# Designed miniproteins, single chains: the designs that were tried, part 93

Each design is a single chain, and the fold is of that chain. pLDDT is the mean over its residues in the fold that is shown.

## One batch from the design tools (miniprotein)

Design m3241
Fold by ESMFold2-Fast:
Structure m3241 (fold): chain A 100 residues (1-100)
Amino acid sequence: SETEEIAKQIIEGLKELLDDFKKKKSSMSEEEKRQEGLRFINQLKIALEIFKEKNAPKELIEVVEEGYKKLLELYNDPNATADEFIKVAEETIKKLEELV
């Protein structure tokens, strides 16, 4: 379906963004890591809006919303690490891939 193809494209974009962050994180400042984390969070927010507009399956919407909330919580936690952020982002992507 059109919604399934859009979902696959969004998932691939999220994977590419996360892989780029993982590749660069060792050379990044803490501020740059926070900016990349926020960029990923904002892409999940955009994905959530697109999925709602396209009437995507409820399960897809719920996975994106849960991932968004968890990552935003980590972003606002001064003790959270980039590795904890990456783990939640990877788990979110995996759950999305299992639904498409």
Scores: mean pLDDT 88

Design m3242
Fold by ESMFold2-Fast:
Structure m3242 (fold): chain A 74 residues (1-74)
Amino acid sequence: SMRDEYERRWREMLRRVEEARRAGASPEEIEEILNREFGETVDWLLAQQTPEAQALVEELVRRVGELLAEIRAA
């Protein structure tokens, strides 16, 4: 389902952020990785052209915003 693919993509974003953090990447480098993954996922969701996809974009914006705040606080 769209939700399952969305959750898979979200888990992949978290994995990449955690790997970069453990590798000693700077907050700026981690933000660049997150922004790239975020943009690709938003593009995928918007291409679906459904109300469900719009709701998932809003959820993703919130999730990414929370994660960025954590990265910037570190």
Scores: mean pLDDT 86

Design m3243
Fold by ESMFold2-Fast:
Structure m3243 (fold): chain A 93 residues (1-93)
Amino acid sequence: SEGEKIANELIEEYEKLGLKNLAKLIREEYELRKEQAENYDEKKIEEEKKKLVKKLYEIQEELAKYAQTVLKIPESEIKEDIEKLKKAYEELE
């Protein structure tokens, strides 16, 4: 599968950059999307979305570093995205 090959290449690149938590997240997201395609379940999808927001919040420093160093995103935009992620995390009840 092209998607599986791309996911594995991205994981390897992130690990080389020392972004181990981001590499793990990419793998888990790919596996989740593959399972969702085979077994659509709205409740499970909602639960997994909440888990994803929590994981992204936990690795927010790694995400910021990746965005700045690899994607060359301006610091102001990274700060806005972190604030949006924080708001999403606080809304998980």
Scores: mean pLDDT 70

Design m3244
Fold by ESMFold2-Fast:
Structure m3244 (fold): chain A 90 residues (1-90)
Amino acid sequence: SKEEILEEIKKIMEEAKKLGEEIQELADSNPDNEEIQKLMLEAAKIYEEMVELYNKSLTASEEELEEILKKLKKYLEEIKKILEKMKKLA
C-alpha cells in the first residue's frame, strides 16, 4: 500500500541521517585527510538527493513511490559504502 511504502521510505531516511552523522564525525576527526573530506562531500550530495526524493514522495502516486523507494535504497547502499571506505582511511 501507499502508506506502507511511505513508512519504509521514512525508515530509510532515518538510517541515512544516522550514517551521515557517523560520516561527519569521521570527517571532523580527520580534517587534514583530503580523501576522507572528499568522501564526506560525496555522501552529503547523495543525502541531499535523498531529501529531494523524500519530498517528492509526499505528493507521489503509488507507482512513483515504488520508483522513489528503489532509488532511495540504492543511495542508502552508496552512503554505507562511503562510510566503510572512510573507516579504512581513518
Scores: mean pLDDT 90

Design m3245
Fold by ESMFold2-Fast:
Structure m3245 (fold): chain A 85 residues (1-85)
Amino acid sequence: TDGMNRMLIGDVKNLVRGALLELKKGADFDEIAEFIRDYLRRQGFSDESIDQILEVLRKAAEGEISEQEALDKVEEIVEKELKKK
């Protein structure tokens, strides 16, 4: 349902925002990526979508894109994943 889809989009965006904050504090990228991969697999995400989200997170963590650009891209990836269901 639309409400549940909006909640999942919000949850994933909050997960990415939290991950970026932890990375700024010196957290290891590979450990954060493993946590996110496990979480998204439990939500039924495809490996392709997970890899796209992790690449967006990496680019934001390295300063290649802004946090807002990363959140916008993640929202698009999650919306595309939800259309498959």
Scores: mean pLDDT 85

Design m3246
Fold by ESMFold2-Fast:
Structure m3246 (fold): chain A 72 residues (1-72)
Amino acid sequence: MEKLEEVKELLRKLKEGTATDEELQQLIDLLESLSPEQQEEVIRFFAELFGLPPSSVSRETILSLVEAERER
C-alpha cells in the first residue's frame, strides 16, 4: 500500500476511535518516514478530517492526538 493512502486510512480510524495500538504505532512510524511534500498533504488531510484550519495543524498536533488515543 502507498504510504500516503496508508496514513490517510489510519487517520480515518483514529477519528472514528477504531484504531488498534498497533495501527497507532504504525501511524507514528509512517509520519516520521514521510517526505516534506507528503507531510504537507497529511497535514491538509488531517485538518479537513478533523474540521480544523490547516494553519492550526502541525506534525506535533497529529502526534499528540495519536498519543492521547493510545492511552485510551
Scores: mean pLDDT 78

Design m3247
Fold by ESMFold2-Fast:
Structure m3247 (fold): chain A 112 residues (1-112)
Amino acid sequence: LPPAEVVEMKTETKKEGNYTITKTRIRMRVGDLEVELEITTKYDDNGVLLEQEIRARIYENGKLVAEIEARLRSVANGFELVELRRTYRPDASPQAKAVADRLEEAIRAMAA
C-alpha cells in the first residue's frame, strides 16, 4: 500500500451535560483512494476518556466502497472493543479492501 497523505484534519468540541464530546474528521489519500475517518470521543468532567466511536469511509473514484464502524469503551487497563462492523461493495478493489483491513488492525490494536 502507498503511504497515507493527510489532506485535512478538523476537530470540534462541545459540552453535553457533564460530558465533553470531541469530533475529529481526518481526510487522507492512499494512492487513488480517499479515506475519511470520523472519531467521536466522549470524556467525563475530569477529562477521563469514556467512549470512542470510529467511522472510516473509503472512496474509490468518488464512490463509497468500504466502511468500518467501531465502538471502544474505556476500561481499567485500556480499551475494550465493544462493536466492530465492516462492509464492502461488490466492486471494491483489492487495494480498498487492503486499506480497510489495515484500519481494522489499527482499531483492534487500540483495544489490546
Scores: mean pLDDT 84

Design m3248
Fold by ESMFold2-Fast:
Structure m3248 (fold): chain A 63 residues (1-63)
Amino acid sequence: DRMAQVDATYNAMRQRLRAAVDNGVDVADMPPRDQQDRDFIARMLSTSDDQDRIAIYDQFMAR
């Protein structure tokens, strides 16, 4: 199930970035990788359409 893969990746990134914020890391000073992950999460949160979410995931993974 492609949505299961998308959701697993999204949830893992969300948990990792949440842990960094909880440890007092300034979001503006995060490494480029974390900025990219944060941008991905923001795009995923901007839509509830499964097809749009799959497209966002595919674009992110194709980098």
Scores: mean pLDDT 77

Design m3249
Fold by ESMFold2-Fast:
Structure m3249 (fold): chain A 68 residues (1-68)
Amino acid sequence: SAADVAAAVSLLEIAKAMIRQDPSLSPEQQEEFVARLDAIEADLRAGRLSVAEALARLQELGREIRAL
C-alpha cells in the first residue's frame, strides 16, 4: 500500500540521518552508504522493489556497517 511505502521511506530517511551522524564512519563511508540507501528509496518509489525487498536491503546494509 502507499502507506507501507511511506513508512519504509521514513525508515530509510532515518537510516540516512543516523549514518550522516555516525562518528565511527569516515565521510567517504557515510557518502557510500547514503548513496546506497538513496538507490533503495528510488527503486522502492519507482515500484522496482517491494517494501519487503527494500527493508531486507536496509537490514543487510545495517549488518555490513556493524561488521566494519
Scores: mean pLDDT 89

Design m3250
Fold by ESMFold2-Fast:
Structure m3250 (fold): chain A 80 residues (1-80)
Amino acid sequence: APSLDELLRETQALAARVVALLDGDPEERRAALRELIAQLKRLAEAVQKDPRLSEEQKALFLAQIEETLAYLEGLLAAPP
C-alpha cells in the first residue's frame, strides 16, 4: 500500500493541477477535480489506518480532509 507521505505528495500534485485549471477547460478541470476527490478519500483511509498517528492527530487530519472534500465536491457540482 502507498505510504501516507506518498499519498500526501500525490494529493498536493493533483491540487496544483486543479488550481492551474481553474480558468481552463471545464471538462479537464472536472476530470482533475474527480481525481483529487478520489485521492483525498484514499488519503483519509491511510490516515485512519496509520499506527504512527495519535487519535488526536488522526481526528485533526480527517477533519481537514472532510472540509476540503465538501468544498471540492461543491465545485464539481457547480455549473460550468
Scores: mean pLDDT 79

Design m3251
Fold by ESMFold2-Fast:
Structure m3251 (fold): chain A 86 residues (1-86)
Amino acid sequence: LEELVERVREAARRAVELARELAPRVGPRAAAEAAARLAQPVVEEALAELERLEAEGTPKEEVDAAKRRIQEAVGELQRALAELIA
């Protein structure tokens, strides 16, 4: 579970860096879209893996805790991208 959360956090961090680098060249909206496309498959894969682990018997409380941490990372990414566009 920890590894899945770390992957999402790292993808979110890289996405913010990409958006900030691209914004001066392509505009903040296009940069935010590129960043979202970078992070989206990592988030989707992590959430799918959590559903698989829950089905295999991982305790619901551990899966729910990991989902909350992933949601926090996604929220931080969304906030950073919104600040870039604003």
Scores: mean pLDDT 83

Design m3252
Fold by ESMFold2-Fast:
Structure m3252 (fold): chain A 103 residues (1-103)
Amino acid sequence: AAAAEEERELEAIAARLGLPSAEAARAREEAARRVLAVAADPSASQRELAEAVVDALELMGVGLDVPREEFVAAITPEDLATMVAVARAVLDAIEAARAELAA
């Protein structure tokens, strides 16, 4: 079954990356892809990128210590560039692990 194969792949990726579960690996991949999709959209505003970062943190189970709106208003372009770079590194690590498992 495709779902069982995907779950086994995500469990193996999680093990390679030191993540606690297949769900953690899935959340990291989805979070990274969402941030990168907004970052690649030339029509997206800085606010939309900041909101995508908050959505990504929530997907990963990371809570904010401040209200969402205050976080979005306070985050700098430099912080956003750092978060996009982190998302790229996370996705690259997941894709490298997936490629190694396919070999």
Scores: mean pLDDT 82

Design m3253
Fold by ESMFold2-Fast:
Order: sequence, then structure tokens, then C-alpha cells
Structure m3253 (fold): chain A 73 residues (1-73)
Amino acid sequence: GAAGRAKGEALAKAFKDGALAQKKRLEAEGRKATVTIEDDPDGKTVVTLKTEEGTITATVDKQTGAATYEVEL
């Protein structure tokens, strides 16, 4: 419903903004970080933050507001 979509869009924006902010902080400290953002037209947003210490992938379903995380250390 509309509430789930609003929640999902807000979460997708928060994860994108957070990953980009973290990348900037790490790069300012001389560390390597890569952010990849994939927006699926079917309503999923995938945000991957890859650092020297590991990789975090967040997947947000913009229709339901559900989020999942995959962490590789």
C-alpha cells in the first residue's frame, strides 16, 4: 500500500545517502571505498558499499518497505 511504498522510498534514500556519506569519510581518511547503486524498475534498490574491510549490500523493496542486508567481512 501507499504507506509501505513511502517507507521503502525513504529507506532507499537513507541507504543511498548513508553509503555515499561513508564513502566520502573513508576517502577523506585515505581509505578505498566504492558505492554501487542499482535501481530496479520493479521497485527494488540495491546499495553496495565496498571497503578494504569488507562489503555491505542493502536491498530495499520500495513497494513494501522491506530491507535485507548481506555482509561480507
Scores: mean pLDDT 80

Design m3254
Fold by ESMFold2-Fast:
Structure m3254 (fold): chain A 81 residues (1-81)
Amino acid sequence: MSLRELLEETIARLAEVDPGLAELVRSFAAKLPDDADLAGATEFVASLIESRRSRETDPAVAAAVAEVLAELRRRAAEALA
């Protein structure tokens, strides 16, 4: 799986639960070169998602965002193995 595919799937999942966070991640992804470091790029995106989640007052939305974050980290780890 490419970094681009991983980020596009993550953005699609986030758009269903937090459209504003999805736009933030999309804006970041648009600035990445095609040869961007997968580990560094995914960790930066993960930090953006975690920062947004920590400010979320709705526990259901926070839980859904946490699931997207866990899936992103799992897929990134698999791509690096």
Scores: mean pLDDT 79

Design m3255
Fold by ESMFold2-Fast:
Structure m3255 (fold): chain A 74 residues (1-74)
Amino acid sequence: SSFEEYKEKVLKELTERAEELGKKTTDEELSRQILAVLTRARAALDRAKSKEEVEKVYEEAMKELDEIEKQIKE
């Protein structure tokens, strides 16, 4: 369905962002934080029953990943 396709698209974008950040750091704590964000987002997307819930998961996960990226900067 269109809704399931939207969830897959959001999960793919979050996964790609997480992988990009993971390649930029050798810090184990930051790597664990990146993995934790992706794991929580994946579970939340699986439970999401509306487009609004999917968008909230996306926004929250992206904000967390952006905060981690700021810590990766030299």
Scores: mean pLDDT 85

Design m3256
Fold by ESMFold2-Fast:
Structure m3256 (fold): chain A 76 residues (1-76)
Amino acid sequence: SVVEQVKQLGEEMLSKLNETQRMQAQFNIDSVIYSLQQGNYNNAGQIMQDFYTQMQQQNWPQDVIDIVQQIYDIVQ
């Protein structure tokens, strides 16, 4: 399912982050999963788009940004 794919990519992303980044990423992933479970794909996409923009502006690791892009592509 889309939810299981997002969970798997989310866990991969979280394994690459420090504690502070992990807390922020976990919140966004949980919010995306919740939105998908409610059938709200538009909200899930918006959360990931906003997170992608934040990560680029704050110079997060590129491999993590690439995972967020993959999640965004799945939820569209």
Scores: mean pLDDT 88

Design m3257
Fold by ESMFold2-Fast:
Structure m3257 (fold): chain A 61 residues (1-61)
Amino acid sequence: AKAGRDAVLLTTLESLKDEISPEQYARARSLIKAGAPVEEVLAALPVGVQNEVQLVVDTFE
């Protein structure tokens, strides 16, 4: 989905700001806004937070 998915992903990413670098945050945010697949967004994040993002996506879909 467009807006719903982007909103959920952006909100989740914002809550993870403290757990990722500003560079990783900026890259992931850009990918989300560009409509990139979830797997590409996850690949831009450290392994430690990938599971958190995936769980949120799975829960809201």
Scores: mean pLDDT 75

Design m3258
Fold by ESMFold2-Fast:
Structure m3258 (fold): chain A 86 residues (1-86)
Amino acid sequence: MERELEEAILSELGRRWEAEHPPPPELLEEAEKAAKEYGIPFHAALALVAAQRGLLPASYADEYRARVVALLEKLGLGHLIEEATG
């Protein structure tokens, strides 16, 4: 439930960000790859990739950062937290 909750929240944030900011094709491809690799929903992966690329809008920054950290820890990818939040 804990991981599923973070995935659901990030998926909603990812859908909202995509609607407001049309992502380039290469970002969509990276998100699809991450979704497949980590076993998470596409829009959760899109939010994660957007955060890692520094494309996070100021209005989403704190919420995305907290959720990305939580998801990375649950995926066993704690070593990527510094990259995703820096």
Scores: mean pLDDT 69

Design m3259
Fold by ESMFold2-Fast:
Structure m3259 (fold): chain A 75 residues (1-75)
Amino acid sequence: MVGTVEIREVHADGRETVVATVRAAVGETLTVTVQLSPDTVRVEVVNTTPETALADARITITGDTATVTLRVVAA
């Protein structure tokens, strides 16, 4: 089973932009590095597959770069 996960940036004006869409197998841990807009205030990780769930999502922001580590499990 494979889950689809979106990494979104939240801008200072409240807009959200999808910066990456990743596919992960159930039980897999993925690390993704994304470039952020200068007005980004927050990064969100959203599971889009109903049969899966996020077990873990860790976000580290350094300057204009976000490193996201995530794990997908069966729902």
Scores: mean pLDDT 81

Design m3260
Fold by ESMFold2-Fast:
Structure m3260 (fold): chain A 73 residues (1-73)
Amino acid sequence: MSEEEKELQKRLEELEREKKRLEEEVKELEEEYEKTKDPIIHSVLGILKAAVSALEKLIERLKKKIKEMQEKK
């Protein structure tokens, strides 16, 4: 197994942990927004959801790259 594949796998794990952390923050803020209807919380939620989406795209890209390396002849 290549060292590059191992490095990408480790980065993938770190990004998945970061995504989970941000998703938990989004959940907490969504619960707070339902109670307060604070427009600042709404704005922060938009930013965090965009960050989660960006991480998801990066995770998918890394998964594809790892798969391509694993399928390498």
Scores: mean pLDDT 80

Design m3261
Fold by ESMFold2-Fast:
Structure m3261 (fold): chain A 81 residues (1-81)
Amino acid sequence: MELEIRVRVTFQRDHFGRELAAILVEVRDLETGEVRHYVALLDLSDPEGARAALARAVATLRAEGLEQAADVLESTGRKVL
């Protein structure tokens, strides 16, 4: 299986003034053309909650067998936090 993994980070402020980092992991199967999206929303005003949200998103990717995507998300999240 050949996978293309793309990660994007966007910083946004919600309508309550909370600073959010949205990490989008896109996993494309180059053989089938299937695309799956995984998102971690990190509230930069709540570092503990942000770390917990990141850990859950990483665990989801690992549970689906997407180890490289999980590693990329974890590394990216640590740099954002």
Scores: mean pLDDT 81

Design m3262
Fold by ESMFold2-Fast:
Structure m3262 (fold): chain A 100 residues (1-100)
Amino acid sequence: SKKDEILEILKKAVEEIIKILEENGLTGLARSIRKEYEVIKEEMEKIEDIEKLAKLAIGFMEYLKLLAESLRDHGLISEEAAEKIIEIAEKAIKEVKEIL
């Protein structure tokens, strides 16, 4: 279903972003993002409206993109790590939009 596709896109993107954060020594932040994702996932599982589901998924990816930019701007991660997170988030946003 479109719902299952959106949920899978979000799951894969979040798992890749968490791995990058952990590999860059931000283990506490990675744990926090995992908890935030679990809350968002439970809310998404209750949504039957595909457009609302997509909006929530896109919103969470945009949030993670802004977080990566902020971490880079404050020297908390490398430019390469931030760009990888941004690319993962942008790819997930594009894939979700293509399902709609």
Scores: mean pLDDT 90

Design m3263
Fold by ESMFold2-Fast:
Structure m3263 (fold): chain A 58 residues (1-58)
Amino acid sequence: SSMDQRRLELVRGMEEGVLEVMRATYERMNVPQSEMDRRIAEHERRRERRLEELEREI
């Protein structure tokens, strides 16, 4: 439905914001770039899984 489509768009926007905050936090904590990339990739994997599950319900 159109409401489900809008929900997916909002979730995608929020997830993008979370990634930005996570990266800034890791930078503040002086986490090495390679470790940051690994952790961000793990979060991206979880994000994609959540979005796929939402898309299947539409």
Scores: mean pLDDT 74

Design m3264
Fold by ESMFold2-Fast:
Structure m3264 (fold): chain A 82 residues (1-82)
Amino acid sequence: MSRPVRFVVDMARWELEEWRRSGFRKPLEELARGLYELVLTLTPDEAERRAAVEAIKRLAEEILGEHAEAFIRALDAVVAET
């Protein structure tokens, strides 16, 4: 994994774990948009952006349990809008 992708993944892990810890109080669309804005800011290469998005989806499956599918759907919607 490249250094920019690794940094995005580490930040995404923290944000997803924090969202779980807070009892999922932040809106899914806002969380997904914020994480994708990090991807766009930190990964100027298209292949690295795709790798970061896929890694975030895998993290969501690992961390969010029953909320993973809804989060991934929101993230896919944000990516499609941009």
Scores: mean pLDDT 81

Design m3265
Fold by ESMFold2-Fast:
Structure m3265 (fold): chain A 85 residues (1-85)
Amino acid sequence: MEEKSEEQAKKLLEEKLATEDLINALRKLRKGEPTLTEKEKEALIEAAGKYRGWSREEVEKELEEAFAYLKENPEKAKADYEALL
């Protein structure tokens, strides 16, 4: 079949990895550690740009919701990663 589905799988995998970086960034912020990796910062910037119209506070809120969602549904997140591997 065409490679379109393969490109989508790779893109999804990269998004999953970016999500993990966002979770790590949130964990550091929650722990009072203001140091974020360049990749984590870049992921935040791209996410904000993608959703266009997000304020700094909105981005922080979404990050918190994403963190809560992954914490509440860790098995679902892990299943998604395993399916892509």
Scores: mean pLDDT 58

Design m3266
Fold by ESMFold2-Fast:
Structure m3266 (fold): chain A 79 residues (1-79)
Amino acid sequence: SVHEEATARLASLPPKVQKVIDVLERARDPSAVTAKQVAEATGLSQKTASELLPKAREALDEISSWALRAVEEQREAEV
């Protein structure tokens, strides 16, 4: 399923990036999440959080875009 494959793609990312993605997914507004909030939630340093936050956003955007496309293709195929 699209959900299972998206989960597998997330699980393949480095563990620290996965922790940052967890923070983004739990946030009401992922675009408003700061490196300080990530550091507080994950126990990472603010420097590490600042370096990983853009990478986590890029990975999440790529997986989300892929999942949205896959859902649309399934929807068009099944009516």
Scores: mean pLDDT 75

Design m3267
Fold by ESMFold2-Fast:
Structure m3267 (fold): chain A 78 residues (1-78)
Amino acid sequence: SERLENTKSLVEEMLKKAEEYYKEGKFDEAIKLLNQAIIFVQIELRIAEENGYPEEDIAELRELQDKLVSKLEEIKKK
């Protein structure tokens, strides 16, 4: 769906920007942006699950969420 593609595009852009902040030592900005991206994915996962979207679409959103959470945990451990 257009909504799913828009969400994936936005989240990938936010992830790239968060990685830029991390490389610059701007950890608070990176954390803020990753948390925002996680919220977007969580909202889309809820909508997908509630409306019975294909399991493959739900799996893509879960993989994206896992990637964001792993990056956030990596930054927070420092």
Scores: mean pLDDT 83

Design m3268
Fold by ESMFold2-Fast:
Structure m3268 (fold): chain A 87 residues (1-87)
Amino acid sequence: MEAEERVLEAEKKAVEAAKKGDAEAVKEAGEELREAARQALADADAGKISAERAAGIAIRGIGGIVEAYLTAKQLGDEESAKAAAEA
């Protein structure tokens, strides 16, 4: 799976988990988003992708965490919001 596809899937998982009030799943998806961003930066350092592409993937990962956080806050789920913020 491309790094961009991995970030998109992890973002979907994070937002879905936040909508369901599953703080544990939000935490796991947040960790996946962080790892995908780290891998993209490593791939850029190795010359596999451009630095600009890696930055885009990392920004998208942050966006996924922020979206999950806002979803949890909107639903009043402080545990899921905390899980997203700690990612």
Scores: mean pLDDT 78

Design m3269
Fold by ESMFold2-Fast:
Structure m3269 (fold): chain A 67 residues (1-67)
Amino acid sequence: GGVPPGLEPPVETDGPDAFELDVGALARSVRAETGVTEGDLKKYRRRFASRSSMLRGMVRVANEVLA
């Protein structure tokens, strides 16, 4: 069969919907704090191919912009 139905890897454990909602909330929060637009965050998202890397990258970029 395909992907194991019981043993889902941690990368997929987050689920696409949960991750999408988290990214949306993060984008709003970052925009309000740093003035970075959603478009800017989407530009950075392309650089970060993994979910974990993307979330951590967004937070780091916000901190760097704030600094």
Scores: mean pLDDT 53

Design m3270
Fold by ESMFold2-Fast:
Structure m3270 (fold): chain A 75 residues (1-75)
Amino acid sequence: MVIEVEYEEGKDEEAAERLVEKLLELGFKKVPPQKISGSFGTGDKTKDKILMLASKELGFENVFRVKDRIKLVKK
């Protein structure tokens, strides 16, 4: 499973850090920086639903709308 976390530095950074930390606890790992244009969600309805639930629980507002991006992968 692949999850992309997008955030705006200085606005949602703390919420993004908490979301990333929780995803790491769930067995996800960070991947190297990506060069592709910004995307909203993962393109998979099930993954996007999980990401939305996790971001809502953590109070993360802009996971699908911000410029900075962290990619996380679970084996």
Scores: mean pLDDT 56

Design m3271
Fold by ESMFold2-Fast:
Structure m3271 (fold): chain A 120 residues (1-120)
Amino acid sequence: GSIGETVKKNLIEATKEAIKNLDDLIEWDDSLKEELRKLAEKYNYDPKKIAEAIFEEAVTAAELMDLSKLPREYSILLRSEFFGLAIDRNPKESAPFFKALLDIGKIDPKEFLKAIEELK
């Protein structure tokens, strides 16, 4: 039963590396970097829990903004806006974090990438 524990440790280490390398992302706002570091520390660098926290905030914002009347594509774009730069500028380092986000949100990775490309 040790395989799941090994995978979790590897994902946590990859998340720590991604968070450590945030300062290399010149085009990221300092406020965004600080918010991600605080979430990472709060959830002990667990990418699933960090992604759940960000997803919950994005979903709550969508509900408060009455996004129920918007086409599905616009809802995806609004949720992806926060992550678009991270995926585009640093996909290797951010991949475990954003993979967990996609898995939690049940968002098709192909649809998510297409939505991000349409934001360019």
Scores: mean pLDDT 53

Design m3272
Fold by ESMFold2-Fast:
Parts: C-alpha cells; sequence; structure tokens
Structure m3272 (fold): chain A 80 residues (1-80)
C-alpha cells in the first residue's frame, strides 16, 4: 500500500541519517535525497511521518544524543 511504502521510505531515511551521524556526518536533505533517490521534500515528509517536526528536528535530536554521549566520555576521562 502507499502508506506501507511511505513508512518503509521514512525508516530508510532515518536509518541513513543515523548511520552517517554515527560517523560524525550530518547530510543535508538534498544529500539524503540523492543517496536514496528521492526529493529533499520527500526526506522532510519522511521525518514528519516518523513523528519529527521535520529534518531539522531529527538532526537536532541525533546531535543532542551525540553531545550527551561525548560529555559522558569526557567525564570518564577526567576521572581516570
Amino acid sequence: SRRKRALELAERIKAYLEEQASRGIFPSQAEIGKALGVSPAAVNRGFRRLGYKGYNDAVREIFERQVEEGVRLLEKAVNA
């Protein structure tokens, strides 16, 4: 169904962003779109389908999680 295909695409969009973010890379909507063969607007709709406000909201959440992890690593290093 159209809904199933849209959800599958949304999950691929999120997985791609999370994989790149794990390498310290935050691809633009256009870069994600090029990698997955979709428009930048489709990328933003994908994030909204997953409960984000859009691309910027998803990037912010992932970045905040990485900063929190970095702080935990620094706290361990300072106490070592």
Scores: mean pLDDT 84

Design m3273
Fold by ESMFold2-Fast:
Structure m3273 (fold): chain A 97 residues (1-97)
Amino acid sequence: SELERLTARALELWQRLSELLATLPPERAAAAERVAGRILDVFLRAVEARDLARARAALAVLERLLGLVENAATLSDEEFAAGLAALEAEVARLEAA
């Protein structure tokens, strides 16, 4: 089913993210992990509500977080913080919807 497919994808992304977070400085890892936890909460609530659109939106934000973390070594602290702040704003919109 579509829900099973989205859940499998979320698990893949979460595993990749967890591996990458282990390579970051502790402060960056902690900040990214807080955002990831909020995204996961939105995703799980969307799955429970059978809201496929919100589940897909949460998954897209998770993929963008993974991209930010993958490129973290090439980013200044200011650029990394700005990237996280943008993702936090997207999560806040999904939480309010």
Scores: mean pLDDT 89

Design m3274
Fold by ESMFold2-Fast:
Structure m3274 (fold): chain A 66 residues (1-66)
Amino acid sequence: ADAVLTLENTGSKRVTVTVKVDGKEVLKETLAPGESSKPVNVPAGSTVTITMTDEDGKVTTATGTV
């Protein structure tokens, strides 16, 4: 079954998030603290890569498979 992905900034800093599904960029958005991204549909079996860059330039990457 397909999944719906929504990202929320639970931190204290503004974060720019980039979401790739199977290597294709599907979302790039800047989230203030407490903000949520628009929902992204992710097909079953897809690989999702989320890259988060905070306002201080710190980059964090997370990957998963749906």
Scores: mean pLDDT 81

Design m3275
Fold by ESMFold2-Fast:
Structure m3275 (fold): chain A 68 residues (1-68)
Amino acid sequence: GAMAQKKAEEAKKAMEELAQLAKETEGFDSYEVKVINNEKVVLTLKKGDETVTNTFSVDEVLKRVKAV
């Protein structure tokens, strides 16, 4: 539904902002944020030949942003 898509877009933007901050502070080479079925957010961080992938729920990401 439209509300699920809006929440997923907000979670994606929040995760992209956190990934950008991590790139600037921790020296990661690149990051990628993907949304799956408006329910999950997948964050991929790359540094040299190492790749770290973590999956979060949209609700988990929004809770961490404390948008109240």
Scores: mean pLDDT 78

